# Designed miniproteins, single chains, continued (5): the designs that were tried, part 90

Each design is a single chain, and the fold is of that chain. pLDDT is the mean over its residues in the fold that is shown.

## One batch from the design tools (miniprotein)

Design m19106
Fold by ESMFold2-Fast:
Structure m19106 (fold): chain A 102 residues (1-102)
Amino acid sequence: SAADAAREAALREVLALQRETAARLEEARAAARSEEELRARLLEVIAEARARLEALRARYADAGADIRTFLDGQLERLAAAEALVREGRLDEALAQLAPTEF
């Protein structure tokens, strides 16, 4: 159905975003020369991921309540990771942002 196709498309786009975000987080870790630089780079990656998830939320607004709940959950996950970065809990933030396995 069109609804099932929309769910599958949203899931594929979120998984692709998670993989891209994970790669960017690893690049940030490799490039950072201090904890302050790492925090700044992680916050930038999280902000970009949040903007992309908000765009997906808008794009799939009519896809059904289950998709909206899923995307809202992904945004809350990013918000939790941002809070951990700001608290200096960098390893926990990176674990929170690890790609989902299915």
Scores: mean pLDDT 84

Design m19107
Fold by ESMFold2-Fast:
Structure m19107 (fold): chain A 57 residues (1-57)
Amino acid sequence: SLQENAALVQALRDLGINSQADVDALIKAGKQQWLEDLAKKQGVSVQTLIQAAKLLP
């Protein structure tokens, strides 16, 4: 939902992730486990986290 995505975007920003490019850089750097751990802590899938990241500039 929009509200759930807004909460995920705020969680990403609180961790210093301010753009879709930042998320892509983490994936390319092999930080897949870090993204999986964050998604698990937020109670969502990695795909849901990536979809929420599309709301970032």
Scores: mean pLDDT 75

Design m19108
Fold by ESMFold2-Fast:
Structure m19108 (fold): chain A 86 residues (1-86)
Amino acid sequence: SEEEIKKEMIDRIKKAYELAKPHLTPEERAVLEQIYDDIINKIKEGKELTDEERERYLARARSPLARQLLQAIFDEVKKEQEKIKK
């Protein structure tokens, strides 16, 4: 179901952050937590992440590791949203 897919996406986002957390600075953690909360809220509301929003999030992620993590999450969310809506 759509609800199950949303829950799986949210769970994967949270697990990815937990795995990355020990390798991030406190400042990176604070920024990524805000971005993750924004993304999770959009998933819950069934809203799409726009390319402009993704670029803004990437601009806030100052390190290569944080940017790679966000890009992977954006790609996953976009693929799953396309499956649900198209």
Scores: mean pLDDT 75

Design m19109
Fold by ESMFold2-Fast:
Structure m19109 (fold): chain A 73 residues (1-73)
Amino acid sequence: SAEEEGAKLSSAPLAQVLDPELRAKTIAAILRIGAKDTQRAVELYTELLRSANQGDAEAAKAAAERIVKEAGL
């Protein structure tokens, strides 16, 4: 679907800075957080994308690990 294609395109920067396992866990964590608090999930995803778009792999990884821990994964 166009939404699935859009989500895949918008997550393309994450594929460059996060390994596949951490990327998958982080997306699952964002979805889990979003089920309880949509605004928080959007905030966390925006912060993660900003770090990824800046090419800061260490900042993106740290943000991803924090998101995974916040979700209890």
Scores: mean pLDDT 76

Design m19110
Fold by ESMFold2-Fast:
Structure m19110 (fold): chain A 86 residues (1-86)
Amino acid sequence: MPDPDSVEWRLGEALRRAVSAIMAQDFGTAALYYVEAARLAREAGLDEMAKSLLDQARVFAKQAEANGDTERAKEALEEIERLEKE
């Protein structure tokens, strides 16, 4: 059984939270959960997955900005840039 302290379990939780936010049309929160999932994927050495998750985070951050959630969109985009710079 996955240990709740494992990076893999935490990654799965972040992804479930992101999907829940999308279903609620809270794209700003979804973008932030995809950023967290990308960070956890990088910690696990899953660099290609992390890149794909950052791409998803960027898509949802732009959608959040278009919907007027500019603060969470800005937070997500700044965090994406920080992770891409290492």
Scores: mean pLDDT 83

Design m19111
Fold by ESMFold2-Fast:
Structure m19111 (fold): chain A 59 residues (1-59)
Amino acid sequence: LTPEEQEEADLFGKFQRLLDRAYSNQDFDKLSAGLTAFRDALLAGESVKEATQKGIEAI
């Protein structure tokens, strides 16, 4: 992986862990908020890195 790819992978890993925690806690409001923020950012044409950061912030 390039350094840029590694940064994106690390950030996505953080997002995945937050989603897994929300799911395990049955916190579907947080799960939905994170996934919705991620989806909406991608649909708006933002990068995967930016979309992932917005997903993290929404949780």
Scores: mean pLDDT 83

Design m19112
Fold by ESMFold2-Fast:
Structure m19112 (fold): chain A 93 residues (1-93)
Amino acid sequence: MTIRDRMEAAAEYAFTGPDVVKAPAEAKEAARRFGEYLRAIIEGPSEEAIEAAAEAAAEYEKLTDGVKEEEAKKMKEEGIEALKRMVEELERE
């Protein structure tokens, strides 16, 4: 399975996942932003889109799992690094 396939699946899940569909409206909006930015990264990676996607994912966890501010900040930082690695792999395909 390619990194592109995995990222496309993640974006689709952000829009249609069973837990996302049942989430509060604010969390659904964070998930939608994550999916949109992830698709933007797939079509043309940018530091802005990477940071925005990671931020949206961390916001979703704050709204659904009650993750505290410090944990959300760490999740955003880890998300940025994970997305950068995925972009490097995507550019090799």
Scores: mean pLDDT 82

Design m19113
Fold by ESMFold2-Fast:
Structure m19113 (fold): chain A 77 residues (1-77)
Amino acid sequence: SLFDILKEKLKDTDFTDADLEALARALERRGFSEEDVNRFVDFLKENKLTKSHLPAILTALEESESVEELIEMLKQL
């Protein structure tokens, strides 16, 4: 599941299981591919985005039309 992928990839972050479940649901609603999900997760890790950024990340996921647009929005955080 997307949740299991996020839990493994983000295990060394401050995101809780509830946060990761919210992210997984948002990603599923967007219909992102496995490649898109990996790009998103890699961006979060490389840019050290934390639990404090979660509301902005969820908003960006809701408002973006592509993973490219999502990443550009996240760069503004």
Scores: mean pLDDT 84

Design m19114
Fold by ESMFold2-Fast:
Structure m19114 (fold): chain A 100 residues (1-100)
Amino acid sequence: SLEEEFEKIVEELKKILEDESLSPEEKLNRMMAKIFEMQKIVLETQDDRLIRKLIEAYEEVIKELEKLKEKSTGELKEKLDHAIDSLRYEIERYKRWLEQ
């Protein structure tokens, strides 16, 4: 089911978040890929429960991106900043979907 697929992606995202062996750029790319997969399921189901879980995943990813940003310079820091801003925008968009 799409719910089971979503939960599998959540577990894969958690593994990426906990993986200290990944470079900041690789970690950014892998986290964003998992977020995109979760977003596709949310758009198909429009399930409020999955939307809330997606918001939680965005918040966890933002926390990790902020940590990576503190250790980054130049172009990578700019990429991380843009990713954070994009995810914050998406959180506000999905919160509006829940508020009716």
Scores: mean pLDDT 88

Design m19115
Fold by ESMFold2-Fast:
Structure m19115 (fold): chain A 61 residues (1-61)
Amino acid sequence: MKLETIATAALAFGKYDVAKLLYEASKEIPEVDEEYARKLMRAALAGNVDEVKKIIEEIKK
């Protein structure tokens, strides 16, 4: 799944801080696998900025 898709979903649900973070991350990580997409979508829609940051760092490793 495209990280930009998750960012757009976060924006649609009013999670602006998370949406901005995910749009920035999408420049380096355009696509994520199904497992990470699920984790990111859950954290993003909850507005959990710290968990989103942690998951992005995990993907980069």
Scores: mean pLDDT 83

Design m19116
Fold by ESMFold2-Fast:
Structure m19116 (fold): chain A 89 residues (1-89)
Amino acid sequence: SRQQLLDRLKKTRDEMAAIVDKIMTQITDKKKIAQLKALVAQADDAIKKGEQALKEGDKKKFQEYAGEVVSVLSQITKEIGEMQKELKK
């Protein structure tokens, strides 16, 4: 269901945000920290818009915002992977 997809995206966002918070304590690059914060904020905005579309029964808008969440979470995962490689030395 769309509600189950939204709940899964929220859970993935929470997990990614926790990893981002941990990485931010390990890096000193202020630009990378700002980029990660911006991506998390973008995911949060898309989730909020997806919740609104779900409440309104707008299937097309829900799919659009769910796709944006997936795209942004994929970008966060890629950035986390690159930062973790740098931290492992």
Scores: mean pLDDT 84

Design m19117
Fold by ESMFold2-Fast:
Structure m19117 (fold): chain A 79 residues (1-79)
Amino acid sequence: MEEYRELAEKAEEAYKAGDEKEAYEYAYKIGRLLAEALPEEMRPKLIEQAEADLAAASGMEKVLTEGFLKGIKEAAEKA
């Protein structure tokens, strides 16, 4: 949980600074961490929600959501 909080804070800082590379990187790490923490049966719902969020997102929100979704999918493939 603490690691998640730290990554979320860094993602927010990157978002506010307009740093797309850092925002994507931290969102990716958050996505991986959440997917690894969730029961395997819950991962498809997390992916579905993230894909819906990506479809509605624009600008920096899209960058964050793309990173997050990539992290989730990559972590899920290891299971």
Scores: mean pLDDT 79

Design m19118
Fold by ESMFold2-Fast:
Order: C-alpha cells, then sequence, then structure tokens
Structure m19118 (fold): chain A 55 residues (1-55)
C-alpha cells in the first residue's frame, strides 16, 4: 500500500542523511564501506517496494 512505500522511502532518506553526516568524520576507505552498505540497503528497499506493488 502507498503508506508502506512512503514509510520505506522516508526511512531511506533518513539513513542517507545519517550516512552523509558520518562520512564527514571518516577516511576514504571507511566512506567506501559506508557507500557499499548504503547501496545494499537501497537495493533491499527497491525489492521491498516491488514486492508491495506486486501484491
Amino acid sequence: ADAQVAALKARLAEVKARVAELKKTMNDHQQKILDNQLATYEAWVEKEIAKIKAA
């Protein structure tokens, strides 16, 4: 349902904002790890949204 999709998108936006703040205090290697973890989380959110839309 639309409310669940909106909640997932809002959560992702919050996580992205948190990651951006954390990256300010991290070296290049740590930033790369965070970027990879964020990409994995974004992929998971996309799959969950697709499942909700398919149901």
Scores: mean pLDDT 81

Design m19119
Fold by ESMFold2-Fast:
Formats: sequence, C-alpha cells, structure tokens
Structure m19119 (fold): chain A 86 residues (1-86)
Amino acid sequence: SLEELLEKASKLSPEVYALFKQYLDQEQAKLRALGAELQKRILDAILNNPDPLQEINALQREFAERAAAVRQEARDAFQKAVEELK
C-alpha cells in the first residue's frame, strides 16, 4: 500500500525522505487531475456519440500513456534530485 511505502521510505535519510514525499505528492496530484479529465471526456463521448466505444477506447489508451509519462517524470525527477543532494 502507499502507507507501507511511505513507512519504508521514512527509514531513508531525512533529506531523501522529504524528496520522496514531495515527488510522490506531486505525482498523485497530477494523476488525480488526469483521472478527472478522463472521466469528463468519457462522459462527453457518451453524451455526443451514438456509438462511443471506439472513442472511449482511444481516450483510455491516451490517458494510460499520459499517466505512464507522469509516473516516469516523477521517478526521473526524484532520482535526479537525490543525485544532486550529494
């Protein structure tokens, strides 16, 4: 769980733990915003398209790729910040 991951991270140096929490919080905020945008666009597709399945499938693929990019960006930023901490 996220709580178990945070508890394990707390055993790192205080500086590394603070960076981990910062980038995790940023990632979570971005993923929540993406989830809200996806839900809104799926609803719009259902309301405006008499056969929305292909559009919904395309949206799900687009947002899966965007979510993966957000996670990778957060991971890369955290790793770079930890290296710069030296």
Scores: mean pLDDT 82

Design m19120
Fold by ESMFold2-Fast:
Structure m19120 (fold): chain A 72 residues (1-72)
Amino acid sequence: SSEVEKLLKELSELIKELEEQEKAGKPLDPNTVERVKEIIIKLGASEEEANAIKTVEEAERVALRAYLRTTS
């Protein structure tokens, strides 16, 4: 659906933002992290899986699983 495509695009942009923060040696923006969690839950991840995200690597891993779930 167009809603899923919009969420996937927003998720991709937010993950890039977190990657840029990590590259700059800055702490991850809590608001960006929370929005990533909201989107992955909407894409079918559990609340527990979303709440376990503490690093960019973990966010990317959960986002990848969400992508695979929507493209299968």
Scores: mean pLDDT 79

Design m19121
Fold by ESMFold2-Fast:
Structure m19121 (fold): chain A 71 residues (1-71)
Amino acid sequence: LEEELEKLRDEVRARLKAMLDALGIHPTDEELDELVERVLKEAYRIAKEHGMSVEEALRQAVARLAQELLE
């Protein structure tokens, strides 16, 4: 359980960093940590409300964040 949560955080962090770097955005470590927690919370909310997997919900949460950062 803890190992799965740590892996999930690491994966989300890596994906967010890669996405932000591609957009020319360079957050601080603190800002990146806040974005990771926001994405995880949003993904759990989406998964619970829409009955989808946490992995699929994470994809939607990351896409939503990217859209908000570009707009």
Scores: mean pLDDT 76

Design m19122
Fold by ESMFold2-Fast:
Structure m19122 (fold): chain A 68 residues (1-68)
Amino acid sequence: MSEEIEKLLTEAQDKIARGDYQAGNQLLVKAKELMLKEGVSEDEVNRVITATVKAGLAKAAAKAEAAA
């Protein structure tokens, strides 16, 4: 995967961790489109998106540590 996709996924995690699910979802959609363009399978895309959402939610739960 490209650095651009990794950056979008990281930003999506950060938005979800802050409770901005709308902005997080928009970043995930952009990351999904780029992954599909790079030939990543839909199954792999769905796995990556799910992992990113779970990571963002985990950071939201550990709010005091999300800034560290």
Scores: mean pLDDT 78

Design m19123
Fold by ESMFold2-Fast:
Structure m19123 (fold): chain A 88 residues (1-88)
Amino acid sequence: SVVEEAEKIASKYDGPLAEFLREVAKLDPEFAEWLVELVKKHGPIGLIAAAFALLTDVDYVESNPELKAAVEKHPLAKQAYEAMKALR
């Protein structure tokens, strides 16, 4: 599945960003497809691009309680998300 492929891609990279994105991919299959494409085209920079796009989409995160819970659970993601909400 696309979710399994996203998890496999994320597992090649260590650290809090990869752990966060792996959890998000399980919750959002459409995001998982996009993440797979970005990493295939851009390598590790694709992980950064995906995280940035997700965390800047405040309305999307706020509309999805499971995704918001994943953001809150991961300290680096939470910190970045709160910063994005403060920058209006």
Scores: mean pLDDT 78

Design m19124
Fold by ESMFold2-Fast:
Structure m19124 (fold): chain A 59 residues (1-59)
Amino acid sequence: SAEEAARKAAEGGAAAGAAGMPADSAQTLWYREALEAGASEEQAREAGERAGKGADVAR
């Protein structure tokens, strides 16, 4: 479940990046979304970081 959440964050970030969203914006968005969904701060940071990297790689 945690690994699936991280993979979905990376995919979501990549899709956002492909649509023009900056990596920093994707990282912040996914971090906030994870916290609102009840994830711990540690899990939220990981989700945000994965989404940010996904967005950065997706041109």
Scores: mean pLDDT 78

Design m19125
Fold by ESMFold2-Fast:
Structure m19125 (fold): chain A 90 residues (1-90)
Amino acid sequence: EKKKNEELAKKALENFEGYSDKVIEEMQRLADSGPEKTPEVQELKDKLIEGGKQGVEGANKLDKEVGKEAEKKAKEHNKRADEIAKRAAA
């Protein structure tokens, strides 16, 4: 049971990281296209934060240690997304 839950949690974390990387890449692309895309960048940031919260909750329910790793990754992604959004607004 524990090993199976740990494996499922790690799979969920991998999927979350892949999704987050794609969202951050898209935010960066939109930010680089000009200030008129700031609303789209903010929307992607909000989606990333919400997705990260759901991913952390899901992983933590399956395996607490993987959940802690997911929380750390979500905070790193949220910080990078915030920096991109601030740059787009400038």
Scores: mean pLDDT 80

Design m19126
Fold by ESMFold2-Fast:
Structure m19126 (fold): chain A 93 residues (1-93)
Amino acid sequence: NAMLEEAEKHRKKGEELLSQGKYDEAAQHYMRAGDLYLEAGDKEKAAESYLNAARAYMQSGDLVGAAKALDKAIQANPELREEVERLFREMRA
């Protein structure tokens, strides 16, 4: 599945950039991975990628980006509501 391969590429690039402290760039790659996983029908990996994007956006200070990523994570997997609520509390602290 070409979309899953492309999603994995962006997920790995996000992790690489995160390890380099390039949080905004990491978040953008995690968002693209989430969108690609969602298009491929893998809602669990999509939600996980969106949560990773949200955490990276929080570290870069992009709270608008973080909020959008958290919203997409809940939409992809509603079971993540408690985790998303925890991250919203961290953003407000």
Scores: mean pLDDT 86

Design m19127
Fold by ESMFold2-Fast:
Structure m19127 (fold): chain A 74 residues (1-74)
Amino acid sequence: MLHIYSVEFDPNLVSANTSTVENLLKEIPFADDASRKLVELYLKAHNLNGQTKVKYELQELPNGDALLRLAKAA
């Protein structure tokens, strides 16, 4: 389970993972509610609604912390 410590918008993100925001929130194995809320707050701040298609990458560290990188799907 992943503890998300940061979320970044990366317009050059090349990723095989493409999902709606709603599906992304279901697919990520959040370790705690704080990680989920961090991602949800970031999405809201960037006006990304549940139907918006995004590319994402999870960069997991050995301690279980993860960085989430996002870009709009073209």
Scores: mean pLDDT 77

Design m19128
Fold by ESMFold2-Fast:
Structure m19128 (fold): chain A 80 residues (1-80)
Amino acid sequence: SLEEAVRLLEQAIRYARKGDLDKAFDLANKALDLLEKAGVISIEEAIGLKLRLIGEVIDKDAEGMVKLLEEVLEIAKKGL
């Protein structure tokens, strides 16, 4: 559900703030799949966001990860 996508993104932000970028990515990946299935984002947008998120994991950029996840959370909340 869209509510579950929001919950997963909020959890992903908490893990990113703790520096657990791998867990943050796993949760965000699941949330993006739910947003695509709900029609909130396209499959192309979902793929693009996943690639940006993996870039933050590779760069070990917790601040960049949090910022990107907060942008995705805003998109999800507008879909509610």
Scores: mean pLDDT 88

Design m19129
Fold by ESMFold2-Fast:
Structure m19129 (fold): chain A 90 residues (1-90)
Amino acid sequence: SPALEKISKEEIELIKKLVEALDRAMQGDPEALSEARRIAEELAKKGSPLGKAIAMVTVATLHAVAKSQGREDAVRAAEEALDILAKAMS
């Protein structure tokens, strides 16, 4: 994808870590909730507008998956990550 070619390796790694943290939250890992917030805050500070936009789309997809699975902790973590990223884009 042309969008991925314009994103730094650091941003790609942060997005991957955020996905991994939210996936662990869906598995019931309580430490993953704090990690997801920390990674979202780091991406909000360091990320390009495009990197943040891709992260938001990815997290929104995971939020929908978490809701479909009834994983309330993962839903809340995804909503918090979306809020952090959205505020950084405003």
Scores: mean pLDDT 81

Design m19130
Fold by ESMFold2-Fast:
Structure m19130 (fold): chain A 70 residues (1-70)
Amino acid sequence: DALVAALREAVDNKDMEGAIELARQIGEQLSGKKRELIERYLRAMQQAAKANDLESVRLSADGIEAVLAS
């Protein structure tokens, strides 16, 4: 909950590096299928940040939130 809220705040503040670090921390707290999905979104978020594509960073964060809600 606190990490997801922090991830949303980082994205809203356009803090791509902070969003990536928070996504990594979320992934570390999970195992199995959910961890694999978070790691895929983390990789997508890293690629989007290299392209300075904030919209794709936001979409990856939305994907992470959806995985945690399932």
Scores: mean pLDDT 84

Design m19131
Fold by ESMFold2-Fast:
Structure m19131 (fold): chain A 74 residues (1-74)
Amino acid sequence: SMIEEILAKGEAGDPAHIEPLAELLRNGDEEVQKAAARALGKIAEKHPEAAREPLIRASRNVSDEVGELALEAL
């Protein structure tokens, strides 16, 4: 599923996945956005500078759950 693929990208920790995940945070439904925020949080553990801007944008999301996940990752 798309959710499983998103979470796998986070576990891989590859900064090349940051831009696609940031796109999903802009355009996905809430479940996709939550998964993308979690995946970016995982990448931020290894590459905090590269993940910072997408996570800051995600913290302003309409969904409180998505925003909280992004803030926890910062």
Scores: mean pLDDT 80

Design m19132
Fold by ESMFold2-Fast:
Structure m19132 (fold): chain A 106 residues (1-106)
Amino acid sequence: GPLLRQAAGYARAAALNFDRAAEVAEKHGIPEAVKLFREASDYARKGAEAAQRGDAETAVEYFEKAIELSRKAAELMEKGGHPEAVDLARESAELFERAAQLARQA
């Protein structure tokens, strides 16, 4: 329905932010953060696909996994002194909170 399509849109936007955060992590030589942001982006896309199929429960599970991985990556970037990746991770978490709320209402 419309709510799940909107949730998929927010999840795809979050995935793009994670891709950008991974580029920042790679530029600064933090391979663990690169891996975590890329995994978060993958889960974000899987969540968007689940939402597009009408599978709200699976979408929320993938969104929660993406948030968890993103938080771990953001902690590594913060310890490295790279706040720009932390900001991208926070923005993505807000997009996922909106996506999860829409999916739960669907």
Scores: mean pLDDT 85

Design m19133
Fold by ESMFold2-Fast:
Structure m19133 (fold): chain A 89 residues (1-89)
Amino acid sequence: SFNIFKNVTEEKIEELEQLLEEESPKTVSQLIQEVLEIPQEKFEEALVLIADEAEIPISDLDKEAATLSKGKRVRLVSAVFRLRLMAKQ
């Protein structure tokens, strides 16, 4: 359900984008969990929705953010933004 993303603010998406740009040694999924504040019980579903919307293999979300190409980072951030919009109508 897109309602998972209803509480994701534009500020949180901007924070995620900055952390991805800073080439953090944390995994993409760890940064999503820490920044977007998605409830733990919904987190696995959220990762599937983000990966599908970004057109990125879900396994890429288990990789260090520092290893993501610029193109994948842009697709990931755009995907979260679209999922937020879908949650809000």
Scores: mean pLDDT 82

Design m19134
Fold by ESMFold2-Fast:
Structure m19134 (fold): chain A 65 residues (1-65)
Amino acid sequence: SMDEDMLLALGRMMASVTGNIESVEVSGGRIVVRVRELTPETQSLLDEFARTAASLGFTFTLELL
């Protein structure tokens, strides 16, 4: 869907800004973000991303490596 493509693009953009995001996957109404370290900056970005995903009806899962 367009929402899925947008969320994947946004997640990839966030990963390009911070070296702490290992991967972003979007499938079946779910988003999985794998993160190496949860710094305050990374946490803030992920909180906003999770809020956006939830507003579009997606479930957000954070996996700390």
Scores: mean pLDDT 82

Design m19135
Fold by ESMFold2-Fast:
Structure m19135 (fold): chain A 68 residues (1-68)
Amino acid sequence: MAEKAAEILKRIEENRDRIEETAKRLGVSVDQVLSAALSVEVDGDSQRQVAKDLGVSVGTVSTILRTV
């Protein structure tokens, strides 16, 4: 469990530029991209729940997850 969180954080740091590009493309903040990825992949929240919390479409959350 801890290893998965550490791996995701490492992937986020390694792909910082891609995450910034994705955030700009989707019209969201980098922090929202990171929060969405961590909520789904680490906390186990559903894509639908995260989409509601961020005020975006489920498709936007799916795109974020494919980036990280």
Scores: mean pLDDT 76

Design m19136
Fold by ESMFold2-Fast:
Structure m19136 (fold): chain A 96 residues (1-96)
Amino acid sequence: SMMERERRLMEEAWRRALEAARELGLELDEAQREEARRAFEAGVEAYKKGTPNPVRLTDFAVALVVQLALYYYVHRPSEEERRRLLEELKEELEKL
């Protein structure tokens, strides 16, 4: 269903954002994760309605996770797309 696909896309974007934050050395506590998740869900809803994101965040780690999650949700870059770009760049470099 459409709702199941949308939920899967949100969960994937959320997981990717937490993974990226961990790689950057940012470990969110439970309260920070709950705040970030709520802000992410509000941001997704605002994006769907074409309205500005109503949430304002003062915690840097929370704000970064929300921005990463929204980026992954909106732009949906795949590891395959990134690999293809790297392969194309390698081919161009070999022609130099």
Scores: mean pLDDT 73

Design m19137
Fold by ESMFold2-Fast:
Structure m19137 (fold): chain A 90 residues (1-90)
Amino acid sequence: SVEHLVELLKEKVEEMIAGIEAGEDIDEILDKLVKEIEADPSLTEEEKEIAISFLEELADRIKEEKLSPEEFRSLAEYKLEVLEDKLKES
C-alpha cells in the first residue's frame, strides 16, 4: 500500500540520517538500505523499484549539496509528500 511504502521510506530516511551522523559512508549506507528493501517480502517489485530510486536520489543530493541532517530531513519529507501524491493519482 502507499501508506506502508511511505512509512517504510520514513524509517529508511531516519536510518540514513543516523548513519551520516555516525560518520558512515553514504554509499555504504545506501547499499545496506537497498539490500534491506530487496529482501522485504511485504513490498511488490514495483514498490521496491520506487523505494530504491527514492533513496538513490536522496544519497546523490547529500553528496552534491553537503546538506545538514536538518536540511536533509526537510528535503526527504518534501520529496516523500510529492511521491505519496503521485502514487495516489489514478
Scores: mean pLDDT 82

Design m19138
Fold by ESMFold2-Fast:
Structure m19138 (fold): chain A 73 residues (1-73)
Amino acid sequence: SAAQEAALAAIEAAAARIAALPLPEAVRAELLAELEATRAWVRETELSEAEAEAIRRALEDAVAMAERLAAAL
């Protein structure tokens, strides 16, 4: 579905942004593992457009938090 593809694209973008951050390896691995679990769930789930947008917003918040953590190092 278009909603599922949009959610998967948002997860891919978030993973790329987190992978580029100067985070400790253990923290980066944990965050990327959480994104992979979300990706697996999205692949198995029928999503509405509203649910895909909620996922995109949650991912933006997660990336912003990871960026703040990287800046605090």
Scores: mean pLDDT 87

Design m19139
Fold by ESMFold2-Fast:
Structure m19139 (fold): chain A 73 residues (1-73)
Amino acid sequence: MLTQITYDLPSPATAAQIRDALASRGFTSAQVQIQGNRAIITAPQGSDGTTILKTLQELAGAGTKPVAGRLLE
């Protein structure tokens, strides 16, 4: 089961930068999509959401926050 969380980005970051940063922190299977000023992160259920958020805040600014989340079957 996968969790998909949408984050609002205060500063632009590329999908490649986010994917690389998450992989370096152990999230090697995370999928990243950019839609306008939002990043959509898909990762295995039970992934440390705090580490994912902190990684995004370091790339796109401290104002980065989750705005939506869902489970994927």
Scores: mean pLDDT 80

Design m19140
Fold by ESMFold2-Fast:
Structure m19140 (fold): chain A 91 residues (1-91)
Amino acid sequence: MIPRFGVRIELLPDGRIVVRSDVESPETVAEVNRVLQEAAPEEKTIDVMRRAAELIRHPGAAAAVLMAGIESATLGDIDPEKIAERKAELA
């Protein structure tokens, strides 16, 4: 079976990223979101996303979280429409 990586990426109004998944265990999803919440957005967002991805057992879901973090941090607010499109793709 090939789910769309089993993840849904949500962006909060303050720029924080929240991950939802139906493929990963609820405990794993909670730990990923905890790691994201502990991070200072202005410092090492990529490193935090990499650490969060390591907690995810599903490789496609891990890659999706990393890509979301890299895109958000590296592209520096290109536009909200692209963020919404990415969310739809990962669902």
Scores: mean pLDDT 57

Design m19141
Fold by ESMFold2-Fast:
Structure m19141 (fold): chain A 78 residues (1-78)
Amino acid sequence: MEELERLNAEMMARLEPLVQALLNNEPILTDEGVEIKDPEKAREYVLQQLAEAMRQLAELLGLSEEERAALERMLATL
């Protein structure tokens, strides 16, 4: 449980600024310090980061098939 909470907190700290920048139509700054100004590429980058974070949490939690499908649907609507 502690590992899960730690990873969730770190993931939120990383993803929150990316999601906020996307919602505000601001350039996305990658972990490598590269600025993505293309809105299509910025959206793809944020969605990829969210998908990877969700998959990692699903694996750690041992989520059911139904729970994993729900997460995939949420990502698809972003």
Scores: mean pLDDT 70

